Designed miniproteins, single chains, continued (3). Designs and how they scored, part 84

Each design is a single chain, and the fold is of that chain. pLDDT is the mean over its residues in the fold that is shown.

## One batch from the design tools (miniprotein)

Design m10898
Fold by ESMFold2-Fast:
Structure m10898 (fold): chain A 93 residues (1-93)
Amino acid sequence: MELPRLTTGDIVRLIEEYRKMFPDNRLADKLRRIAKEVIGLEDADLAQLDKVLTPEQQQALLDAISAYLRREAEERREEAKQRAEEHLALLRS
């Protein structure tokens, strides 16, 4: 199976979609930072919607996004656990 090649336009679209879906979790801002820091895309590169990512850049981006989502899921589990403990403390008082 051939993986489709990502362009800078695809990255911009992904950032916009994530901003709409997750406005409060700052995921869109994290994706923009990952694109800049991990694969070296500057704001001017992101404005060039037709620039094709190398396979290495594409893999690095996917790995970084996967790592970020895994960390976010873990943090949300810990937050839910902490809220449950706070509710139990209130019920015991």
Scores: mean pLDDT 68

Design m10899
Fold by ESMFold2-Fast:
Structure m10899 (fold): chain A 72 residues (1-72)
Amino acid sequence: SLERQERIARRNRLAKEFSEILKKIKDPQQQKELGNAFVEALDEDRFEQVEKAIEAMKENKPIEEVLKILRE
């Protein structure tokens, strides 16, 4: 259906944006923890939390704040 195709497109777009931002994180442990939290949020269709987390990362918010957003 069109709705399913739109959901897949949104998920793929958010995954791509997050991957690009994640590459800027120098600490491998923080990169892994954020990556895991992000995948879990996408799998649960928590798109609003993912979008807010991407925005927070673009604003250079602390990683702890980004993780909190993804886990809400």
Scores: mean pLDDT 83

Design m10900
Fold by ESMFold2-Fast:
Structure m10900 (fold): chain A 58 residues (1-58)
Amino acid sequence: MLEERLKLIEELKSLSDETKKAIAEKFHISVSLLEGALENETLTLEQLQKYLEIAKEL
């Protein structure tokens, strides 16, 4: 579980800045807050999956 979450976090970190901004806007948060959550692992596996699905649709 933890290793799977880290892989998803790494994928999200590798996204373009434009995609990260779009995800942050849809969730009504700042990019800095999103990046902080990724580094502190405060996001659940389901939230990470949801963000990646949004990124793919962009």
Scores: mean pLDDT 76

Design m10901
Fold by ESMFold2-Fast:
Structure m10901 (fold): chain A 79 residues (1-79)
Amino acid sequence: MVTEEDVRNITPSNLYDFVDKLLKQDLSQEQKDKLLQARNKYLNEQRLVDMTPSPTEELLQKQKEALEDFKKVALSLVK
C-alpha cells in the first residue's frame, strides 16, 4: 500500500524504486502514462544538469521543481 506520507518521502535516489512500486499496484494505462510522463520530465531536467558544466542555481531549481511535480502526480495516483 502506498500512502501520502510515502509520496512526500520520495527523493532522487529512490525515485526509480518508487515508480516500480506504483506500477505494481495495477494502475490503469492512463495512470501509468501520467506516471511515466512525470518521470521522463524529471529525467530530462536531470540530463540538462548533467550536461552543464557547473550547473547554475536556476538549473538546479528546475530539477527540484520537476521532482516536486513528480511527487504531485504520484500523490494523485495514490488517491
Scores: mean pLDDT 76

Design m10902
Fold by ESMFold2-Fast:
Structure m10902 (fold): chain A 97 residues (1-97)
Amino acid sequence: SELEKRVQQALETGKANAPAIRAALRARHERYQAEADKYKQGIEENPDDKELKVKYYRAKAERYALEAALHSGDPERTAELVQKAEEYRKKAEELEK
């Protein structure tokens, strides 16, 4: 929800505050990428840990959504990244049920 608002805001304000907005999005992208890598390592050590898998898929979804916002000038690439974000979000939801 917060990520979706930030993606929408970045698309709306990119023209006015593109450098500051893009810097903030890139920092968040790096954070989620680091979190995904950490959770992936945890899963390799404990393959049956559903909570770690959920966290991993959620981190991947947020990362792809942010990457889509950073590539807003490329509609085709943005569409691919949005689709990947949705796929990982659905994987997380499936594991929680």
Scores: mean pLDDT 75

Design m10903
Fold by ESMFold2-Fast:
Structure m10903 (fold): chain A 84 residues (1-84)
Amino acid sequence: RRLLPAEEGKKLFKESIEKSRVLVMKQHLQIAEKEGLSREQVKEDFRKYMESLGVELSDEEIEEIIEKAEKMSDEEVKEFLLEG
């Protein structure tokens, strides 16, 4: 068994969490498009979801995640799901 150094493990975990947040936001945006929800409603729903996980995000951080999710293609979403 290879043990990862604590610092390396923390970095990989952080990258995984960031990718997961973008993917969750992509799903929220897809639902919002189908349901006709506003950007403000998407931000509030995402904030509530993250808060339920013990994570507080600023409006600026949520906007950055939205921008990353909007730039994510369906092919990139499929690749992420195949890697997980």
Scores: mean pLDDT 72

Design m10904
Fold by ESMFold2-Fast:
Structure m10904 (fold): chain A 74 residues (1-74)
Amino acid sequence: SAMEEEFEKAVEEYAELLKEYLLSKGYSEDEAQKIAERVKENLLKYAKENPEELEFILDMVKQEIKELKEELKK
C-alpha cells in the first residue's frame, strides 16, 4: 500500500539520520551502521507483525526524523 511504501522510506531516512547522529557522538562507522541497521530491521518487522499500528508508528518515525534533523543542525 501507499502507506507501507511511505513507512519503508521513512524508516530508511530515520536509519540514515541515526547513523549520522551516532557518528557525530563518536561511535565508529561499524558500530553506527550496525545500530542503524538493527533499528531499521526492528521497525520493519514490528510494522509487518502489527499492520493495524502502521499509521501510528509512521507518525512516531516522522517525529523522530524531525528531532534528529534538528539535533544534527546543532
Scores: mean pLDDT 88

Design m10905
Fold by ESMFold2-Fast:
Structure m10905 (fold): chain A 68 residues (1-68)
Amino acid sequence: SDQRGEEWKRELLRKANEELEKEDLSDPLAASSRASQAALDWLREQGLRLRSKTDAEAGTTTYSVLPA
């Protein structure tokens, strides 16, 4: 359901922020990349994956959390 998908997106963002708290921010771009990768690895451990779908006509990208 849309609600469950939105819950997983919020959990993914929360996890990324938690991982970022553990990083050395002397290189913020590298820290952000590592935190994002850790959050995506966590999502994969839940049996889930993040999918992006780009609508070229509308110029929009939609993100969805799906089973791996």
Scores: mean pLDDT 78

Design m10906
Fold by ESMFold2-Fast:
Structure m10906 (fold): chain A 103 residues (1-103)
Amino acid sequence: APPVPLVPDPAAAALREAMEAFAAGRASAEDLRAAVRAYAEERARFYETYEGLSPEEARELAVRETRLAVDTLLARLAAEGVPAAAVEAARAVADAALEEFRA
């Protein structure tokens, strides 16, 4: 198989920014939902295009990868002193967005 090119992931940067802004009360739940969906959609497209996975397999991997990315960002925010209620609110928004994407 040909080597997969290393590409900067602007969707990862956008997800991080949306998560930080939402936790700080500077962004809406809709903004965070859109960023989570955009990240998952780009990862699914990557797996279909470069790994040759089926749309269903790509979607499942994208959901798992996005959930891991969200959990990693939330753990960082909690470690930096963001209140537990804000962390849980962000998790709930991200989980809802991923359920909609998976359906």
Scores: mean pLDDT 81

Design m10907
Fold by ESMFold2-Fast:
Structure m10907 (fold): chain A 88 residues (1-88)
Amino acid sequence: MKTETKVLEEGEEATFTVPEDATGTLTVKAIKGKATVEITINGKKTVVELEEGESYTFDLKPGETATVKNVGEGIVEVTLVLKEEPEL
């Protein structure tokens, strides 16, 4: 799993887990309308408001789980990029 993308409509949620040997970059982007998103990382909830075309990025540590819920009327795209280097 190198990159995972999910589109969330109103009331939808997605959960992303970072492997113990990787780091993750989670980007939440409002792709249609104004978005309000709840992001829960290891039990800590953060609410982010995004205008259309805006994005917010979270750096995730190895083993962390992030749950993203769209609680607004807009549509959001959530992308997790895992930094795993197969060449060592």
Scores: mean pLDDT 80

Design m10908
Fold by ESMFold2-Fast:
Structure m10908 (fold): chain A 83 residues (1-83)
Amino acid sequence: LIPELEAGLERLRAAALAGAPEAEVQALIDEITPLVKKLLTSEQLAKARPEGQAILEEVRQNPDMDPAEVLERERALLLELAK
């Protein structure tokens, strides 16, 4: 992964787990979106979008979730789609 993308994903996860305002979480998503587009085609990005949102929703509903587990899920999803 691009180092900037990995750092961005880590910030996004930390914000979501801390219960940051939706506007702040959305701003972080907007920040990493151009980086994700460098790795994925438009079709792959469209397919990833619902799965990424599901991960964030799960984190919001389960704040005790291990941040490392969330990072690995997001990283695995991006690596799978980049194939």
Scores: mean pLDDT 65

Design m10909
Fold by ESMFold2-Fast:
Structure m10909 (fold): chain A 74 residues (1-74)
Amino acid sequence: SEEEKELLERLVEILVRIKNTTDIAERQALLAEMSKLIGEFKEYLRKVKNLSDEEVQKILGKILDEAEAIVEKE
């Protein structure tokens, strides 16, 4: 979906910045931003798409795995 692609792009951006930062404060801020995005997406899937917790975890797991694979190539 478009929402899944948007989350993937944002997660890749954050993960690349985490990988390249040496600033502890910046890393903590980026991890907090990532956690917020994941949380907002979970709520979207539950409330807007009416998905079960199991379906939400499956979708999120795939997006996270894909984001990690992209970051490893960069």
Scores: mean pLDDT 83

Design m10910
Fold by ESMFold2-Fast:
Structure m10910 (fold): chain A 80 residues (1-80)
Amino acid sequence: GAELRRLHAELERLARELIAAALELPDVTLGTGLVLRAIGAVLDAELLLATEEDEAEAKARLERMIAELRELLAEARARA
């Protein structure tokens, strides 16, 4: 549905922003970890959408992943 497409697009946007922010961090270990977390979130979302037949459950899981990426992005920006 349109809602899942919107959430997926938002997750991909947040992951891209997190990667960009992480690459600018002076802490290379933290930066690398955040890049891997962002890539992992994109892969997890793709697997979720390929395997989860319950749209309500897929939505809830995407919203939780988006919330986690928002927190990581805020942390990265605070440390830049």
Scores: mean pLDDT 87

Design m10911
Fold by ESMFold2-Fast:
Structure m10911 (fold): chain A 66 residues (1-66)
Amino acid sequence: GAAALAELQRREGELIAMGAGELKAGKAYSATVLEMTSDRVVAEVETESGRFLVTVDLRTGKVTVE
């Protein structure tokens, strides 16, 4: 539903901000969602320091940055 989509978009934004901040990567310029399932979100995030592949395990809340 619309509420679930809004929550996922909010978490996506928080994840991008956390990834950029934690890595000291600077400002995020763009994010492209490559895969979204009930269990996982994979996004490519472009920042001042480069491009990162970010995977969120929605079951555990684990975030992986490559």
Scores: mean pLDDT 63

Design m10912
Fold by ESMFold2-Fast:
Structure m10912 (fold): chain A 92 residues (1-92)
Amino acid sequence: MSKEELEREVTWSFIVMGLTLLHRYSESEEIREAAERALELLDEAWPLEIPLEVLEEIRKLVLEAMRADEEGDFEKALEYLEKAIEILEEVL
């Protein structure tokens, strides 16, 4: 396994875990629904071998969404998730 392949797998796993936490445990229904949509798009994108740079940007957006959700800033969390969804839709 190359370093790049391992970094891609780790980054992908983080995105899936973060979105799953938001989908299951966010107090905002809109965030739960957006996270579910992102997970659906991510599953469709798996065969496309998304570039690591794109996955890193999605991971950053998911991390920021998780932080905003923990702080109760649901509007900001939703904005980050919508940006992640837009990126995923562009690669499909």
Scores: mean pLDDT 84

Design m10913
Fold by ESMFold2-Fast:
Structure m10913 (fold): chain A 81 residues (1-81)
Amino acid sequence: MEKLIKEQIENMRKALEEAEKLLEEAIKNKDLETLEKLLKGLEYNKPLFDRFFELTGDEELKERYERLKKKVEEAIEELKS
């Protein structure tokens, strides 16, 4: 159980790192379509993230998710303006 939980947390951290990288590339390229897809992916995975935050108490992971989602939303708003 412990090893499985640790592996899941590591997988979620890696997913956030990839999403953060994709966000930076999409902003640089002004790629609204990629930003909207990224937001949908974050929204789809929110219940999974919320459950892990509840089970693990990993405030760093929670803060990273919330920060990433906010940055994606802000980038979309800027490009639509």
Scores: mean pLDDT 79

Design m10914
Fold by ESMFold2-Fast:
Structure m10914 (fold): chain A 78 residues (1-78)
Amino acid sequence: SKEDEEKLNALIESLENNLKKIIPSLNVKELEDLKEILKITYEEIKDDFSEELKPKLKEAVEKLLKTIEKEIEKKKQK
């Protein structure tokens, strides 16, 4: 239903925002582990989402992966 899609979208946004808040506190190994877990989890669950939510989930995962990669680069340069 549309209401269920709106709830799932809100959950995706909440997870993205919460992960972005903790990323700066993680060390390089934890960030690399998080990146791998996020990729594996996305591949496992992506087909369970509706066609309307698939692009939103993909965008959220891609944004999180980019944020993690930038944080790894910053920490390796310090």
Scores: mean pLDDT 79

Design m10915
Fold by ESMFold2-Fast:
Structure m10915 (fold): chain A 75 residues (1-75)
Amino acid sequence: SAPPTPERTVLDVDQWQAYLDGLRDGLLAYKERTGEPPAVTLEIPRDAPPEIKDLWRELARSLREAGHDVTLREY
């Protein structure tokens, strides 16, 4: 049996976008500092709302276009 789901931090789309923008900026800063894009695994909550999953996919697309090696996984 699945354990009871803990209460989740409910973030709206704008709050998630701000968080993911910060993550992207950090990865771009790391690339600028080292000259090499890091390999990145992005883990998406399997039961996140579709709009939030779309934000994660857009981040992955943006990072791949910037030359990052990106793997998407659901957990």
Scores: mean pLDDT 71

Design m10916
Fold by ESMFold2-Fast:
Structure m10916 (fold): chain A 100 residues (1-100)
Amino acid sequence: SRLETIKELLELLIETYRKVIEYLKAGDVEKAVQVLKDASPKLVELMKKLGVDSSSGFYDLVNEYSDDPEIAALKKELDKLEKELEEALKKAREELAKKK
């Protein structure tokens, strides 16, 4: 179902972001990039099944299903991870700047 596909995509994004954050915190940018590359085929497949071609389009779709408790919980976890990812990327950029 459409609901199950939305849930699967949210779960994939959560797992992917957790791994990326962990590698960025460890200073392993190459492994962080590899995690994104490894996730990309399944991410593209799920987005295609949902008829979305952008992150904003997917977020709009998730908002339409936000009355579902499981979707709401997964979105809340993804929002938390997105903030943690932003902070990890900021720290990685600052560390790279120190090497020059």
Scores: mean pLDDT 83

Design m10917
Fold by ESMFold2-Fast:
Structure m10917 (fold): chain A 102 residues (1-102)
Amino acid sequence: MREAFVLAGYGFLPGKDGGVGVMTDIYEDGKLISQGLFFETVPARNEEEAREAMRRLAAEVAARLRAQGYRVHVLEGSADDALAAEKALAGVEPKVIIDFKA
């Protein structure tokens, strides 16, 4: 079975463009076979706009992976929460992810 985990985060600083990122972990037969990292700078006036941009990017990445035949799980939050959820669903060892929060 092909499983994909989409791990999403954002950063925001007042008076600056926001940043959003999505890390993608792809498993085949319970083994990690690929990782991707996607970044986007977004014109965000507040934290809510940055979070919305993050969710939009995560949804786009998830849709592309579903179109390729993967079972896709979308995760937001802390690295620890995301890794615990990923391990519980895939039965794989925890791994390091990048925290995109400012």
Scores: mean pLDDT 65

Design m10918
Fold by ESMFold2-Fast:
Structure m10918 (fold): chain A 75 residues (1-75)
Amino acid sequence: SLMDQTSPATLTLIEGVDEELARALVAAGYTSIAQVAAASVAELQKIPGIDEERARRIWRGARELAKAAALAAGP
């Protein structure tokens, strides 16, 4: 639902994101998988606890989920 976009739990769907990291992402202003996917690796690296390697993994995972969601929405 539209209200779920503000839940940290939604971000745990991204591979490599646990509840602590999901809360850190929300605190940094990323409230949806689409917002994480739209960010850059460099922007994600600014979040405490995320290095370049972790940022790349999270960003890739978010982009894959965002693409899957767009395809599932149909024509």
Scores: mean pLDDT 74

Design m10919
Fold by ESMFold2-Fast:
Structure m10919 (fold): chain A 76 residues (1-76)
Amino acid sequence: SLKEGVEKAVPIAKEIAQATDKETIRKLLQELEKYFLPLMLVKNIDPEAKKVYDEVMKILETLPPEKMEMIREALP
């Protein structure tokens, strides 16, 4: 649901930033996808959804290169 996405997406993105192993990152990415997709769909209509979407994107876009490489390796 959108309310769960607003509550869960930022904490999950922060956990991805803190995670040190590929398996944990993979599991967190799968959970983030469930909450982030609804936010993406309504961010142009709902100001709260946009705020959370922007915060998640800021966290993910500011990750160090080593963490981004781990994320890429965790994806299919």
Scores: mean pLDDT 78

Design m10920
Fold by ESMFold2-Fast:
Structure m10920 (fold): chain A 71 residues (1-71)
Amino acid sequence: SPSEEELRRAAIEMAAEALTVTLLKHPEKMTKEDAELVIRMLEEAERANGKLTERQREAKELAKKIVEELE
């Protein structure tokens, strides 16, 4: 239903923001698996909301670099 869709979107937004804050504060603590999870969650948020915030876009690019550096 629409109410279920709204709750799902809110949950995705909340998770995306929490991961964004965590990654940007301590990128050095991220494993490859953690960075890949951040990328997946941000891509899901982008699909659900149509666009990422500037800070979320920054976090996604940083997560991609971490994945590249960790082979």
Scores: mean pLDDT 82

Design m10921
Fold by ESMFold2-Fast:
Structure m10921 (fold): chain A 76 residues (1-76)
Amino acid sequence: EEEEKEKRRKEALKKGLDYLISKTNDPRVKELLKKIYELILNDDIEGLKALREAVPDPGLQRLIDTIIDYLEEKKK
């Protein structure tokens, strides 16, 4: 039950990230979005926090913060 919900949420996040990648013309932003997805797949909250500090874009920072909050809530 929880496994199915987690898989579905990860697929929704992937679909959202793929959409953002398709909308972005900046190859650096595309690379960052791919890295975010990899960290999500690995439940790497510390890696996401480190990436958030390295990213100058406030929209991407907010996206990463939202993902971290989601992953931290899931671990409870």
Scores: mean pLDDT 73

Design m10922
Fold by ESMFold2-Fast:
Structure m10922 (fold): chain A 113 residues (1-113)
Amino acid sequence: AKETIRAFLEAVKNLDVPAAQRYLAQLQTFPQDVLDQAFIELLKEEPDLLTDAIRSIMYSKDKEVARELGLLLMSFLSTLSSEALAAFEKTRAASVLNGIYFVDPELYEELVK
């Protein structure tokens, strides 16, 4: 599970939509408790990995790719428990993601220029 989460975040960082979709499908086959533990451990071991993935979305010149990857990332986060999400919310990456997600489309387009 941890290696699959890492591969998913690396695919997002590299703006590789097909790879991100493939890894997300694999992640959806794992039990929630396995994903929660793997995600919490990965955030402790590699705190910059999630931040780097989010930055790749922010600085993408292709808005459709950025939107698709953002949706895939949010889909993954929605499979996690409240406890795992609380761990995520304590990271700097969560603040960046929340800022992007709740920005209106016009302001998002301005930030991606």
Scores: mean pLDDT 71

Design m10923
Fold by ESMFold2-Fast:
Structure m10923 (fold): chain A 82 residues (1-82)
Amino acid sequence: SPADEALQGGEGVAELAKKKDGEGARAAAIALGDAVTEAKNNKDVVEAAIKALEKALEAAKKNGDKEGAKGAEEALEKVKSL
């Protein structure tokens, strides 16, 4: 479902950033933001993306993964701006 894709997108951003793939993390965050923007009238997709990214951000902060936290924060800001 689009909500499941949004959840996976948020997890993907954190994982790429954790691997120190900053360019990949940014690209994934942009792709997630674009997908959520196309589905902006679907509240379930937007809410799922926010929830997934908040969990990714907490996990990154807990593990000291600065790049993971940055990727999750950038994606969250974009999704919340919708």
Scores: mean pLDDT 67

Design m10924
Fold by ESMFold2-Fast:
Structure m10924 (fold): chain A 98 residues (1-98)
Amino acid sequence: MTEEEERAAYGFGLARTVVDLYRAGNRELAASTALDAAEGALEYARLLAKRGDLEGAIEAADVAEEAARMHVEVNPEDERARRLLDEAQALRDELRRA
């Protein structure tokens, strides 16, 4: 695994942790890091897709979507969160057609 792939994979893992924290009721703490985690997970999904790992890419895109949606629930006026949510959903739909 390259350093770039390792960093992206770490971001994906962080996004999973953020989602779990939100589900456990730590909404403010989870939301404060959710966007950065969502961006990392989306980057990882794109890297996996380029490698031909469609299953991994879909899973990473799903995690990115969930993290972005969590932030939108807490901060509905955040355009960055809505953009990331839309990008994650679009990528997931594209990957499912491949």
Scores: mean pLDDT 77

Design m10925
Fold by ESMFold2-Fast:
Structure m10925 (fold): chain A 100 residues (1-100)
Amino acid sequence: MEIYSFSFSLTDEEKGEKVSVSISITKEGKVLSAEATAEGSEEAGKKLEEALKEFKEYYESMNEEEIEELVKEFEAYVARLKERGLKPGASLSASKSELE
């Protein structure tokens, strides 16, 4: 079974801020995992929480085409954080994994 994994992380060493997001879904739009952590920044954590809530509403009924739209939402979120002066590390991957 193929899994789409979306992950990105932001680190600001000067401010001691760290934000990471990891979401894994299937081609059927089934959520396998959604994890978000924010350290040292209340504002970054709040924006992260809002983005995850919007994504959860999207992927409950997603098809393969709608998954591509989710990717664009991630890119928009990363762009907003970059405007705040944070340097994002972002990755998007599709991997084959055994689901049990």
Scores: mean pLDDT 56

Design m10926
Fold by ESMFold2-Fast:
Structure m10926 (fold): chain A 64 residues (1-64)
Amino acid sequence: MSAEELLELGKRAVEAGNATTAAIAAGQLVRQGHRDLAEELIAYARKQGREESAAAMERAVAAV
């Protein structure tokens, strides 16, 4: 998947409350060299009040 597709997937997962899919998208963004986009996705989850998704994404990013 492209970085744009991963960011879109992550945003949809955050909106749906799907922490697992959000974490996968964030981790894959970092693996592809797009750490800034993963950080934007985590900030997006916090703005949406999706704390569980934000925490899951931070753990996934830290594991890369």
Scores: mean pLDDT 86

Design m10927
Fold by ESMFold2-Fast:
Structure m10927 (fold): chain A 62 residues (1-62)
Amino acid sequence: GAPVSEAERARIAEEEVAAVEAASEAEFRALLDRALTEGDEREKNGARFAREVVAEVRARRA
């Protein structure tokens, strides 16, 4: 797809993280674990990034 700015990717990731947090922490963790185990290299990198964004958002909201 078309290139996306780093700032836009971070914003999209934070929005996705907020939606997942509203659903279930356990379910989000299961989805990340599956992506890290079964996903390709790009999916694994995305999952690691999402996990870090989740940790950052939670730290700010606590």
Scores: mean pLDDT 71

Design m10928
Fold by ESMFold2-Fast:
Structure m10928 (fold): chain A 56 residues (1-56)
Amino acid sequence: GPPSPEETARNAAIVKAANALRAGASDEEIQRTYGLPPEVIAALRRALAALDDIVA
């Protein structure tokens, strides 16, 4: 079935956070702005770094 409103909001926050990380935002700013826990921010940083390594 379609994702729940909570899942949709979380996915939107993750996408915005990833864009903010690429723009140079700090983990502290992302946690404050989007309410993502440090574990999720760390996972996003690892995923972005891994993608950059594959493309390089």
Scores: mean pLDDT 76

Design m10929
Fold by ESMFold2-Fast:
Structure m10929 (fold): chain A 90 residues (1-90)
Amino acid sequence: DFTATLFINGEEKPLKLKKEGDKYVGKVPADGELTAIRLPKEYFPEKVKVKVNGKEVELLEPHTIGDYVYLGFKEPVKVKKGDKIVIEKA
């Protein structure tokens, strides 16, 4: 288990991720527009699938900077506190 970062309304918000099999699952901490996720590269390859409440999100080309992979969303996703995020290898 570890904490990743969500970018909601332009602010950094913590995403607590729990490993469940071959997937990582977390809950959105706040309402708003989700535009990107920052993941530790130690746990994630650049090619991943992201789902929000069971719907796959279209990602921009991933960008690795230092110890992190940055996953920009092609379009903002409206989220509510408690929404489920699932991250898995593509």
Scores: mean pLDDT 84

Design m10930
Fold by ESMFold2-Fast:
Structure m10930 (fold): chain A 75 residues (1-75)
Amino acid sequence: TAGQEMFVLMAVQTADELLREMEKSKDVEEARYHLELAVQSLDNAAAYSSPELGEYLKKRREEIEKRGEEIIKSL
C-alpha cells in the first residue's frame, strides 16, 4: 500500500540522515552509535513490510552498513 511505501521511504531517508551525522562524529564510538540507529530504522521498517519491500530494505541495509564502515575507517 501507499502507506507501507511511505514508511519504507521515510526509514531509508532516516538512515541516510544518520550516515550524514556519522560524518560529523568526533570519534568511532559516536559514529558507531549513529550507524546502529540507522540499521535499527531499516530493521523496524522491514518487520512491518511486504516480502518485496523486505528484499529492497535488505539491500539498503547492506549498503548502509558498508557506507557506515567506510565512514568509520575515515575517522
Scores: mean pLDDT 82

Design m10931
Fold by ESMFold2-Fast:
Structure m10931 (fold): chain A 67 residues (1-67)
Amino acid sequence: GPVPDAPPGGKITKDEEEWRKQMERLIDALEAAGLLTPAQRDALRKELPKIKSTGEFGLALQRALAA
């Protein structure tokens, strides 16, 4: 059956969910400001569920900008 009490260790937590929503808005704002192309924005959005920290987000953003 479903495991409602599973530890959050492999899943997005509430804090991570809120943080990722903020990062998604930031990605959209960067694209709107002309700092990202629509393709780079979409690539970052697809990578966002794999990103667990601001540092990892920074590396993903740097990679997108370098491409």
Scores: mean pLDDT 72

Design m10932
Fold by ESMFold2-Fast:
Structure m10932 (fold): chain A 87 residues (1-87)
Amino acid sequence: MEELERRVEERARRLSEEYGVDEEAVREALRLLMEAGLPVDAAAEVVRAVLESDFERAIELLQKYGGLSEEEARRLVEEIFEILAKG
């Protein structure tokens, strides 16, 4: 449990530093993606894709790692975008 929490914190910090976004917003987005069934590394790639406005890649990652339909993946991408935009 502690190792997983550290990995989430480290990924959130790096993404926050690289893209100039709020670290807590990135952590919230990563947690939401992991609750959808994604491993932390795949969740970080989805957040990166959204921050780069590569929404097609974010959808593909959610389908590949989360087993989501295109419609479900698109809705989750919109939710992640709103979280990151408010932070």
Scores: mean pLDDT 83

